# Designed miniproteins, single chains, continued (4), part 79

Each design is a single chain, and the fold is of that chain. pLDDT is the mean over its residues in the fold that is shown.

## One batch from the design tools (miniprotein)

Design m14733
Fold by ESMFold2-Fast:
Structure m14733 (fold): chain A 98 residues (1-98)
Amino acid sequence: SIEDLLARLAKERGYELSELELKVLVVLFERNGEPLTQSELRELLKERYGLNPSSLELTEAIASLEVRELVEYDPETNLISLSELGREIFEEVLRELG
């Protein structure tokens, strides 16, 4: 699965991802670089995975990913997007899938 590929490739780069962190990255990957609000991200996690994380759990997952430079958060717009590093990992995932 895309989740298994991402988890493997992230681990090879030294990143240990939680299940929620992994699924957040997959949702952002599938949106092809479109910035998302936390509310949009929550809805997509529910639609794709049947997950309903608390606001705190999702905020902590996003903060963890931002500290590791895998996502970017804009406090002015409250938009979350893949970082340059996150996009690079996504390109590697797409190579393994294709």
Scores: mean pLDDT 85

Design m14734
Fold by ESMFold2-Fast:
Structure m14734 (fold): chain A 79 residues (1-79)
Amino acid sequence: MKELKEQKEKAKKELENGNFSLEELEEEIARLEAMLAKYEEALAAAKSEEEKAKVEEVKAALEEALALLKEKKKKLKEE
């Protein structure tokens, strides 16, 4: 679980510090979508409520980051 939190913090920092082109945003969106699929699998495999809560916390952070990237992509497409 600590490893999932570390991945969340790294993703957040990259999003906050990065300036992305449209192509870079598309690649990052695909990467985060793949990570979300992995966390959905982890959530299904979780055997305790505490583990589920930790995975859901990371999932929520990734979903928030993904929504921000998709919004930035939309604005760039509209120009």
Scores: mean pLDDT 72

Design m14735
Fold by ESMFold2-Fast:
Structure m14735 (fold): chain A 88 residues (1-88)
Amino acid sequence: SSVSLSREELIARLVEQAQEVLATNPDPKLQALAQAVIVLAEDPEAREEVIALLIEAGYSREDAELVVETMRRWIEANEEERLKLIES
């Protein structure tokens, strides 16, 4: 049986993967995505700063907003799925 990850553990793993991308991948667009993950993990309210960072890296506003919403929904959905498993 695999260990179910808490929200903190999921965020920690996302940050770890993002830090690895920053350390090993020179692509500015991928570095911007990695930085976005780190910023959102530390401050979920920094959405506007993350959107601006992604736009500076060459993403459209629509794509930047979608990336932020996708990251937030992914974290939230996994937390809800974990809670449902415990309830059942």
Scores: mean pLDDT 72

Design m14736
Fold by ESMFold2-Fast:
Structure m14736 (fold): chain A 100 residues (1-100)
Amino acid sequence: MPVLELDPSAPAEDQIKLLVLQLLSAIEAKDYATALEYARQLREVVLARMEALDVPEEERERIAAIFDELIAAIEAKDVATAMRLLGEAGRLLREALERV
């Protein structure tokens, strides 16, 4: 699967949604190299959005740590751990956004 180039002018929420869908598709296809690139892009877009919304540094650090673990799980081809961590990141992101 080719790596998708993000449109920098697109809303961050649309970029996050697209990256999550592409990441899930790459994992389902067992294309771990493509999944890794999407996970890295998702981490950067999510953290940039949280910073733009003035989410506290402690919350951003927690989500960054979960994404780092997600990236490591994809590198290890541990699908079960990667899916669990993606769910955890989504939960923490929702909680952090509720605090702003």
Scores: mean pLDDT 77

Design m14737
Fold by ESMFold2-Fast:
Structure m14737 (fold): chain A 70 residues (1-70)
Amino acid sequence: MGEAVSTSEDGRSVTLPVTSSTGDLSSVAGAAGRGAAKVLGITGRFTTTVTTENGSGTYTTYGDANGPSG
């Protein structure tokens, strides 16, 4: 899974490096974005940027700050 590297100043964007050759980047962005939202107290709509070996993508995520449970 991706790990949160940075957030924007308004807390509505998260940048994650993902070192995987293949994968559902949307799913990874959603899970990691929610995790970051929980830690940072972000609610509602926010943007997650995922960077992989084959390029980078920007995905919109929605969260109520549930984040990863472990």
Scores: mean pLDDT 58

Design m14738
Fold by ESMFold2-Fast:
Structure m14738 (fold): chain A 90 residues (1-90)
Amino acid sequence: MVRVPKSGETAEFRVVPAEVPEERVRANLEGIVSTVSQWEKGTKVVIHEDGEEHVFTLNSEEDIEELRAYLEELVAAGKKVLEVVPLLEA
């Protein structure tokens, strides 16, 4: 069952090393971006990386593209993200 977050709700992800080919990691990135683009405006995405928190508030298409750019940098560094408490299937 997929739970769609509402405005003001938070989805949490964590950064992990990519143990799969880049093609698979990129497919996961596109899946995440596609999924979060359907979420209600004002939903927050928090990404935990090496003890730091990166917070993205999804208010516009520009916010989605900022999240995409960050995820693409992670893929280039051999990293991926996993949802901390699954609200959606990966």
Scores: mean pLDDT 71

Design m14739
Fold by ESMFold2-Fast:
Structure m14739 (fold): chain A 73 residues (1-73)
Amino acid sequence: KDKLLEAIRAVVKAVRDAVKEHGTDAAVISEAANKALAEHAPEEGIRIPVAASVEEAEEAVRKAIAQLLEKAE
């Protein structure tokens, strides 16, 4: 359960840091989130799909975080 909360924190940090370094881009957001998910919650099988827009990438990340949060209760 603590691992899922740590995964959420890692995803948020990875996306924030990637956007600061590489700019606000759908691929940047999706790639950063997927790397954090693979490192911190590989067993959950949660993945951000390739997004056509920044808004879609941000929504996908929010949905992934919501799934982890539901499991972490």
Scores: mean pLDDT 79

Design m14740
Fold by ESMFold2-Fast:
Structure m14740 (fold): chain A 97 residues (1-97)
Amino acid sequence: MEIEELRRRTEEEAERAAQGLRDRLTSTGAVPMSLAGPLSVLPPEYRPLFALARRRFPTDEPLSAEQLAEMIREALLAEGRERVRRLEEELRRREAA
């Protein structure tokens, strides 16, 4: 029950972040750009998302707005899967106690 809600929220958050990034990259004309930057063309809230994506996809290749949005989405989904795994482990331990 709670795990399904966490998955749904993670998917919604990843989609919102990806769409928001795509919109901002389109408005700034900063593409193509790499995950390494220049990050100064983006609002500060996108810097941790780029850091997260670069940990998962270590590349300095210039990427389109669509490619950057997809990498951010995948990185957030991977973080969400790890949160679900940790929550499932904690719930199993609490149930066993």
Scores: mean pLDDT 74

Design m14741
Fold by ESMFold2-Fast:
Structure m14741 (fold): chain A 111 residues (1-111)
Amino acid sequence: SKLEEAAQLIEEGLARLKEAVRAGDVAAAEQILQDILLELGKRFKDDEVAQAAARTVVVGARQAIALAKAGDIERALELLEEARRAAVDALRRGDPDLAVEAADRIAARAA
């Protein structure tokens, strides 16, 4: 299904982003996030669940990159895993509210 394709794109993209964060390569992490968002927007523009999942990825990844810039790699990786689980679960269940709720929780914890 298209939602499973979106879930796979997010899984693969966030795995690459996690490796950039582990390497301390913030520029690569920012580029990978942009690539994920461009591909999701190109393929899934009119899909409400995919758009909600993309929002969770944006909010989580931006906060994780900020933590990585501050040297908090462990928290950055934990936050990327939280964002991945929420986005993928929303897509697999077809429930945009799961993604929106996760994005709101992550945003509330932004420093």
Scores: mean pLDDT 87

Design m14742
Fold by ESMFold2-Fast:
Structure m14742 (fold): chain A 90 residues (1-90)
Amino acid sequence: SDKEVKEFKEKLKALKEIAEDALETGRKNPAVTPEDLREFQAHLDATLKELKEKIKNSSAPEEVKEELIKELEEVKAELNARIEELIKEK
């Protein structure tokens, strides 16, 4: 449904914004370790995996699911790239 698709898009946007804010906070905090960033990465990947499964199991048209999953994978790649760069800076 349109409502379900909107909820997935809003959740993905919220997850991205929360993750970006957390990573910026982590960048500024010298006490944040590579191990802390790996734990954050694992939690992020698990959360996105759960969202992907919910999209796959939804009643949305297949083409809409494919577009949502593509957006999710792009967000995942962008956030993971930022995590890897931050780890290199530590």
Scores: mean pLDDT 86

Design m14743
Fold by ESMFold2-Fast:
Structure m14743 (fold): chain A 91 residues (1-91)
Amino acid sequence: NPILAELERLTAQLKAGKDPEAISDRMIALLDQLSDAELAELVAAGNEAVVTALSLKLLKYGSLSDFEAALLTEAARRAAGLPLRPFVNAR
C-alpha cells in the first residue's frame, strides 16, 4: 500500500524533528485517502503511523468523526495496556 508506506516514512521524519507542520499536514491528507476498512484494520494491528496521523488530525481540528475517535481511543487503550473494547464504550 503506497499510502501506508508514505505514512510510515513521514512518521520516521516527524520523530527526527524534520518540518513537523508540513509532515503533519501531509500525514493527515494521506490518512483521509484510506478507506474506513483499511483504517480500522491498521489501527487494530497497532500501526504507529496511522495512529500518529489520527492524533495529529485531532490536534489540528480539535475533533474527529465518531468512527475516527473510537479508533484513536482503542489505540490509546492498547498503548496504556488496558483491555481492548473496539467501537464499544461499555465501561
Scores: mean pLDDT 77

Design m14744
Fold by ESMFold2-Fast:
Structure m14744 (fold): chain A 83 residues (1-83)
Amino acid sequence: MEKLRALADELEKLAEELLKSSDPTLQKIAEMLRRIAEALRAGDLQKALEEARKLGEFLYENKSPTTEEVAKRVDALFEKYSG
């Protein structure tokens, strides 16, 4: 439970940082990260997984050096808090 809240907080921090860049693609990623964070905070693991899957599909369709860097940061957060 506590690890899920910590992950949600970190995903929200990342989303806020991406919103500062004013890149429309990064803003879309930020919205998706916030949806994952909301689901995690609510304890809805099924919804969190579904939103994470949508983010993965979006990142694959919008592959660039910038989105690949964001994907690595998201993966690192999931690994850090998934134990």
Scores: mean pLDDT 82

Design m14745
Fold by ESMFold2-Fast:
Parts: C-alpha cells; structure tokens; sequence
Structure m14745 (fold): chain A 68 residues (1-68)
C-alpha cells in the first residue's frame, strides 16, 4: 500500500496476472503477503526503480486509481 525507498507494498485483490507481468517486466519481485482470506495482498519488492512516483503511478493504474 505504501512505497518504502526500496519496496512497494501493493494491496491487490483479486490478484491480476497482467499487473504481475508488468511489474516483473520492470525488474520487480512480487510476493504474496499473508492477510485474512478476504483481504489478501501482494508485496512488491522493487530493486532498481529509479522514480518512486513512476512506480506508484503503475500501482495506481493497476488498482484502477491513476490520477497523477
């Protein structure tokens, strides 16, 4: 849900395989975070993302909330 200098935390449910493919194409590692079954989330570990704002834009687009 929030970007940390080297990590992106994404609350994605349902999980979108296309979103995952986009992150991987940008060199991002994706892991599944354990939360209640009705609120499962993905932890996106990004190493080498230069522009945090760009990464957040991608997350927003994937979550249907791109406003930047």
Amino acid sequence: MEFTEDRLVVDVHPRDPELIAVYRANGVEIREADTPASTAELVVIAEGIELPEKALEMLRNANRASVA
Scores: mean pLDDT 47

Design m14746
Fold by ESMFold2-Fast:
Structure m14746 (fold): chain A 93 residues (1-93)
Amino acid sequence: SEEIKKILEEAIDILERALELVTDPEMQKRLEEIIERLKKLLENPNKEEALKELKEALKVLNESLKYVPKEKLLEAIGLILRMIGLILDLELL
């Protein structure tokens, strides 16, 4: 779906910007691995796989708040929740 592809491209951009704010090396590695898997999904977008990766990204971002609370990380969490909502809305078509 072209629509899923656009949502994934936006999610990748959001997460790459959020990665700059993550200071814990383990959380950075986990987020980088999620971004790489999302980039692979751009070739063959899958709704269930996209939702799985975006939910895992939310877990990493929430865990990262334990180390350095940053307003921009909370913003990134909100934006990824929005991307999840957009993918779920695609089932109405």
Scores: mean pLDDT 81

Design m14747
Fold by ESMFold2-Fast:
Structure m14747 (fold): chain A 93 residues (1-93)
Amino acid sequence: AVAGEDAVAFVSPDGQAVGVGFYLPGAAAGAGGTATVTASNGGTGTGPAGVDAGGMVSAAGRGTGAKAGDTVTVTATLSDGRVAVATAVARAA
């Protein structure tokens, strides 16, 4: 697994979704994928991952029960065969 850089995480206002963004050096713009998000509360959610034109990976997970201030770890499996891991403290969206 490759470590993601400059990770940020946000919890939706309804508390149901966690979004995580991070930079992955050499990521292929337009690559898709899947992500697993695990929160420090023990909750785990899965969702989509994708890479934008700037090399930022965006990933989402539902059902973690995470709140602002929780630490979240994302593992993204991208269509180019890469596995990226990033950790951030969740912020309120």
Scores: mean pLDDT 77

Design m14748
Fold by ESMFold2-Fast:
Structure m14748 (fold): chain A 81 residues (1-81)
Amino acid sequence: SSVDELMALLKSLSREEQLAAARFMRALLEYADPSPEGRALAEAILEAVEREDWARLRELLTQLEARHPALLAAIVRALKG
């Protein structure tokens, strides 16, 4: 799944790169989904990465895939280069 691929990619990155990726994901999600729900999800994803709460991050990325499957796929492609 795109969630499993993104989780593996993030865990392979340095801590600095993980935080940069999380900020990128937040900005992209806030742009694509400016709703209060989209903003809350974007902020929660950043917080999960900042706290290294990988279990919570997986839950949030699963919610993102359900809400915006094409956006999650685009994030995976962007982070792969």
Scores: mean pLDDT 89

Design m14749
Fold by ESMFold2-Fast:
Structure m14749 (fold): chain A 82 residues (1-82)
Amino acid sequence: GEEIVEEAYKAGYEYGKAHPDASDDEIVDQAVALGMKYEDPGLQGAAVSAFVKGIAEARGLSDEEKEALEQRAHAALRAARA
């Protein structure tokens, strides 16, 4: 639940600081890898969103850039489940 979201956000923030030039594709791959650690689909989605938000905060992304990145990460998560 809430602990998973906090951990995912921190992981995203740390990744964003360590990899300021990481591409959207690299960020999406990392978000999906983190999400797929959880068996519950709701927790997978929550972890992916939190991770992307952490990266967005670390990199100073706009709301539009953050939303676009979250959409890409969720689409990739759905594909990984297939």
Scores: mean pLDDT 84

Design m14750
Fold by ESMFold2-Fast:
Structure m14750 (fold): chain A 92 residues (1-92)
Amino acid sequence: MKLSKEELESTIEGMERELRRLLEEGRYDDLVATAHFAALKFLDMLKRVEDEEFKKEAAERMLKLLEEAARVSPEVARLLEETRKQLEEMFK
């Protein structure tokens, strides 16, 4: 299934807003669950994006977002490492 660049951008922006909101509110349990769901959805969407350059840029944006959450959550730090490995396999 083809995904448009616009659909992926919109999804990333939504994920950024929600994760940053949870960080600001100190809702760390919800942050972990939301980050895990966001990473899974993002990885699935990336597999369906045709624009390789945009795909790499989108991956970097997601990693930066997870890095922000990883500062306050060891669980998100583990998710960050898992996501990084999945992206390395995808871009080989």
Scores: mean pLDDT 79

Design m14751
Fold by ESMFold2-Fast:
Structure m14751 (fold): chain A 88 residues (1-88)
Amino acid sequence: SAEAALAEAEARLAAGDLEGALAALEEALRLLEAQERPDPALLARLSALLDRLAAAARAAGRLDIAARALRLQTRVGVLLLEEAVRRV
C-alpha cells in the first residue's frame, strides 16, 4: 500500500538510507498515481518526505538523489492541484 511505502521511506530516512528512501517514495507515488482519486493526506505526507529527502541528499552531497526527489515533488504537486480543482 502507499501508506506502507511511506512508512518504509520514513524509516529509511531515519536510518540515513537515502537510496532506499527514494525507492520507497517512488513506489508510494506509483501507487498513488494508479488511483483514480489519490488520498490528499497521503500526497501531502509524500511531499513532506520528498522535501526531507532532498534536504538530506543535498547535505550528503548526493545531488543525484536530490534532483530525483525534486522531480518526484513536481509530479506530486500536479496531483495535489488536480485534487484541489476537483473539490471546487
Scores: mean pLDDT 85

Design m14752
Fold by ESMFold2-Fast:
Structure m14752 (fold): chain A 89 residues (1-89)
Amino acid sequence: MEEELEKLREAVKAGDVEAAVEALKKAYEIVEKSENKDEDEALLKNFIIELILETTSEAVRKALTELAKELFPDDEDFIKKLEEVVKEV
């Protein structure tokens, strides 16, 4: 997962929407198969929020926010935090 998170951060810095989406999907697959799913899921969620706050690309921010909501549709607290972060820019 560390390698996939690094690739995700690199793609976000480059403004590469397609690469960022692919890296996030791969990180999510690793989290789903993890023996420490709850901890790894929390770590991934926090990392997504950090990237949304750091990105200067609106296209990347929108794509990551939409995908994060699709990956964690039942986490109302996380979705609310994502929406608050997107408003702050």
Scores: mean pLDDT 82

Design m14753
Fold by ESMFold2-Fast:
Structure m14753 (fold): chain A 73 residues (1-73)
Amino acid sequence: TDETARAALELLREHAGPDGMVSVEDLREAARAAKDGGVAALLGELADWLESQGIREATLEEIEELLRQMGAL
């Protein structure tokens, strides 16, 4: 849902590097830190998808656009 995706993005901002990049490991760390199971699941799905595409890291803006394409936003 929109709320789940927004919560995931907020958590990712805390784990992003100073350049705004989010790695697959950052997504997995954020999933472990998430208190909501839906947020944790969404972050895990994002990490799995990026790994399946050979993508090691993305900007927060790229992740937000991916969430829109997935229908999560």
Scores: mean pLDDT 79

Design m14754
Fold by ESMFold2-Fast:
Structure m14754 (fold): chain A 81 residues (1-81)
Amino acid sequence: SLEEGKKLHKQGLEAFEKGDYERAAKLFLEAAELYEKSDPVLAAINYQNAAKALEKLGRLKEAQELYLKSMDLLVEAARKQ
């Protein structure tokens, strides 16, 4: 649900601020998946935040894939404006 996505996003931010990048990436990915159909911009933001957490972990290829997914969602959202 949208409310569940908001909770996961907040928990992801808290984990990231505490340096728990593995947990942050997981929470941001779960939030992004919940937003993907209802709010592509919020989904894109959460994919980008997950990518940042993965960069902190040195998982650069996975981070790059999420940045590209975020960009694709933002491009699609812009077409509907």
Scores: mean pLDDT 88

Design m14755
Fold by ESMFold2-Fast:
Structure m14755 (fold): chain A 89 residues (1-89)
Amino acid sequence: SNYDKAVQLIDDAFKQIDEVEANLDKMSLKEVEEKAKKIYDKVKQAMDLAESDKSLSPEQLRQLVTRGMSVAIRSAGVVVEKEIKEKQS
């Protein structure tokens, strides 16, 4: 289902942001920016799938949006953290 695909995309995005956060000091700023953009694209794809699925309950949609927004905030956060670290080095 589109719901299952959206859940899988969000789960993959969580795994990817965890890896970026764990390896932040081992990556260049460009690598962090590219990974963050790909993570954000997965969140956007998951939201598009969820919004197109009229069979989803309001609670299912709310849970996906909440989790997606969490990952999106974290992906923006790692870019900001990396930019600050590079500027202070």
Scores: mean pLDDT 87

Design m14756
Fold by ESMFold2-Fast:
Structure m14756 (fold): chain A 99 residues (1-99)
Amino acid sequence: MSKFVEEVQKLLEELRERVLKASNEEIPPLVREHQREIEELAKKYNLPEELTRVIINTFNNTLKAVESLSDKNRQQLVVDSSIGVIEMLLSAYLLEEKK
């Protein structure tokens, strides 16, 4: 579990950095690329289906939001907010597994 969180956090940081440098047209495909990479990590580490589903749904909602926005700054804010939600979710599941 901890190794999965470490690898996901690295991917989320890479997404944040790439989105800052991307055009508004490049942001949706970047979100889609990182969603695929995280889905592969979830399969590799045999994550609980519920956790995997919530993470994937967060990315799907993020993708829909950035595709509906034409303003790059608003797209960046949506991506950053979504990263924060995923990080919070991973932290909550790690704490529960220690009990």
Scores: mean pLDDT 80

Design m14757
Fold by ESMFold2-Fast:
Structure m14757 (fold): chain A 91 residues (1-91)
Amino acid sequence: SMKEEIEALREASDVLDGLVERKASVEEAIKAYKELAKKFKSLNTPTGQLVADSLEKLIDEFKTMSQDEVLLELGIQSGIYRMMAWTLEKE
């Protein structure tokens, strides 16, 4: 449901914010993205699949990035998920 999608996006944003705040390793970021991708796939919605596919693509990119580059990307992605959740809630 849209409510479950909004909750998943907010939870994802909170997880990513926590990783940024504690200066998580690239390995921790990859692990978190794998778990988030599973969660979004389990929603069985077009939005869930789109987000899961995006997360899996970013996991492959993270393997070639520095910790600072990964943390910057986590911050950007957190903002995107927060905005997506806000947009769905308001419409």
Scores: mean pLDDT 88

Design m14758
Fold by ESMFold2-Fast:
Structure m14758 (fold): chain A 78 residues (1-78)
Amino acid sequence: MTAKEFVVKLFELSAKYGSYEKTREEIEKWLKEQGLSEDEAEIMLLQALLGVSEAEAREIIASDLATRNALLGRHIRR
């Protein structure tokens, strides 16, 4: 999978669903279908959605669920 293909798919799903929760579920399913592990898919998704570094994405993943959801909602809402 190319970075370009990932960005295009992310944009399509984000535009279609409008909510982080639905976009995340659908893009995670698609990334898993591309042969990425769950952790790799989540890191890549966070980097693309939030514009954060891999290190920052890993820190978000290590956070509790409520903190993670709050951070994600803040960065990706229109």
Scores: mean pLDDT 66

Design m14759
Fold by ESMFold2-Fast:
Structure m14759 (fold): chain A 94 residues (1-94)
Amino acid sequence: MEAVEQFLAELDRFISLSDEEVRALLAEIAEAQKNDPEDIPEELHGLSPEEILLARIEALKEQIRAEMKDPELAERAIAALDRAAATFRAKVAA
C-alpha cells in the first residue's frame, strides 16, 4: 500500500511540472536513448520520447489492473495515470 501512495505522490509531482520542466524531461529521455539504447526495452526502440513515456504509462495501468488486489485503489491509481498522461499530452502539444 505504501508503494502505491508513494507512486501517486510522484504522479502528482509529475502533473505539477511546468512546460519547461516537461521539455527538460523529454530532452533527458532523448539523451538516454542516444547514449544507452539498451536501457530501453526492445519493443520501445524507434519510438519518440513522448511515445515511450505514454507507452510506459499504459503498461503500468495494465500492471495495476492485473496485480492490485484492491479495486478502489487500482481505479484511483489508473485515474491518476490518466490525468498525468492528459497533462503531458497537453503540455507537449502546446
Scores: mean pLDDT 63

Design m14760
Fold by ESMFold2-Fast:
Structure m14760 (fold): chain A 82 residues (1-82)
Amino acid sequence: MITEETVKVGDTVTIKNDSDLPATVRVYRKENGEWVLVDEKEVPAGGSYSVKFDEAGEYAIAKIIQRGTETITDLLLVKVVE
């Protein structure tokens, strides 16, 4: 699923893993038209990870869960404004 949010510099976005499996959370920042990986965290089943945005820009947060042979990816696009 893809969703979009607009937040301010200094705001925190919390990514929840409500699944029964560990999730990999990857944070990308758009630099010169390219998506650059800036953070990666493994979040345990039922856990959460809070991402704080200290710089304005366009970000993408991917929550990736491997269920057997399936890869489930949820994508959140975040626009950070001053």
Scores: mean pLDDT 84

Design m14761
Fold by ESMFold2-Fast:
Structure m14761 (fold): chain A 71 residues (1-71)
Amino acid sequence: NSDDLAKKANQTLDQISKIFNSTLPDYVRPVAQQGINDLKNQITTLANNGDTSGVQSMLDTLTTSLNELES
C-alpha cells in the first residue's frame, strides 16, 4: 500500500541524509536537509492521497539517487 511504500521512501531519504551529513560542507548541509524535508512532505502528501504509483515512482527515483551517491 502507499503507506508501506512511503515508509521505504522515507528510509531511503534517511540514508541519503546520513551521506549528506558526512560528505557535504557544513554551509551546504542546511539546504540539503531542507530538500530532504521537502521530499518527505511530498511523499506524505502522495501517501495520504492514496497515490501508490506516485509513491513508488518517488521511491524508484530515490533508490537510483542513493545508488549514485554510494558509487
Scores: mean pLDDT 84

Design m14762
Fold by ESMFold2-Fast:
Structure m14762 (fold): chain A 64 residues (1-64)
Amino acid sequence: SLAEDVGAIAAGMFGNEELGKKLGDLVAAKDADKAGKTARQAGLLSGSPELAERAGLGARRLAA
């Protein structure tokens, strides 16, 4: 499913399985604002501001 696929990819990128699953669920639910904010926070937590901004925008667009 979209939630499982996106969640698995995000978990791999951020090193956090629960955060990846949450992001996948938000994308599948079409909650663009929460998906974007969650992905941006995950990127910041990983220590990469560039990844944070790109992930936030990408997740927001994917959820829309």
Scores: mean pLDDT 76

Design m14763
Fold by ESMFold2-Fast:
Structure m14763 (fold): chain A 80 residues (1-80)
Amino acid sequence: APIKVTEFELGSARVTVYTKDGNSVVLIEYPDHVLVVVELKNGEVYRATLPARPVSVEPLLEAKNAEEAKEILAKLPLQP
């Protein structure tokens, strides 16, 4: 299924919600950091705070469980 993207502002933050096949990734972007929430179709949720940088959303949307989402976020966002 295609990735659905919704963007809006929440106070001083920009929020982007990505949804694919029952999984969702929410990026809450501040000037100096990003809050990442990965919600999986099995009901598992993983949350992380990262320095302000691009986040690889597509692999997170394809994560099968919270452990896999954690491993993806532990890597540099721009690693191939």
Scores: mean pLDDT 78

Design m14764
Fold by ESMFold2-Fast:
Structure m14764 (fold): chain A 76 residues (1-76)
Amino acid sequence: AMEEERRELLERLRELLRKHPGVTDAQIDSVLALAETAAAAGHFDAIRKAVELLEQGKPLTEALQPLLDAMNALAD
């Protein structure tokens, strides 16, 4: 259940990033690595929120903020 949800969220995030104009493959890989780290730490809500914001057409910087916040919490 959790493994399936993780896979579905990461794949959806990848698809949304691929559709965003000007996003490079290297940037997609970096964001997915960030999301995988957040998921491993239990921050699935950060990934869900990033997906939701991208689906709403929010700017990439705003949509990725939940993932960045989760990573900052892990570093501190």
Scores: mean pLDDT 78

Design m14765
Fold by ESMFold2-Fast:
Order: C-alpha cells, then structure tokens, then sequence
Structure m14765 (fold): chain A 71 residues (1-71)
C-alpha cells in the first residue's frame, strides 16, 4: 500500500508533484513511512516535498488549536 503510493508519486509529472505531496500529507495515515519509501526509491526530492507538506499541516493544526483556546 504505502510503497505503491510512493511509487505512484515518484512517477508523477513534476508539475503535479507539489499538489500530490500536499494531498498525501493530509490524507495518508503514515506520512513518515511514505517519506521512507520515497527515499528507498531514490526520490529524495519527493520525500522532502511530502515531509515539508506534513510540517505545514502540523503548524496549521497547532494554530487552529490555539484559536480554539481563545474561543
């Protein structure tokens, strides 16, 4: 499953990879395993894109938690 997702992402056109990285970071249950699989395939740029998208989501989620505390 995760290896198939990594392989599909690695073979995606470069123009679509940032969009796919964001979607995978939001929807994947195990982003760390996906990043590992991408590195195993030699797609270090793709691994970095997914990892950065996860960090962006984590920051966004923390900001939403802070906003909820202010309510």
Amino acid sequence: MIKELAEKFANAPPSKRPELAKKLAEESPDVDELVKALRELGDFLGAKLVEQSKVTKEVSDKLLEIADQID
Scores: mean pLDDT 74

Design m14766
Fold by ESMFold2-Fast:
Structure m14766 (fold): chain A 63 residues (1-63)
Amino acid sequence: SDKEKKIKKLALEKTKAMFRMIGLETDLSMPHLYTPEQLEAFRKQKEELERKVKELDEEIKKL
């Protein structure tokens, strides 16, 4: 029960991070709409979200 609740919370966090990554990837696919600084920020945010998804997957596996 507590383990199952933790897994569900981690899975929800992972899903939210993945949806945010889709949004960033969409923005990055239209680079002409943004400044170089904005594109760099989007790339950094995506990289951070990719690391977060990997960490959440590792936490779920440990439970």
Scores: mean pLDDT 87

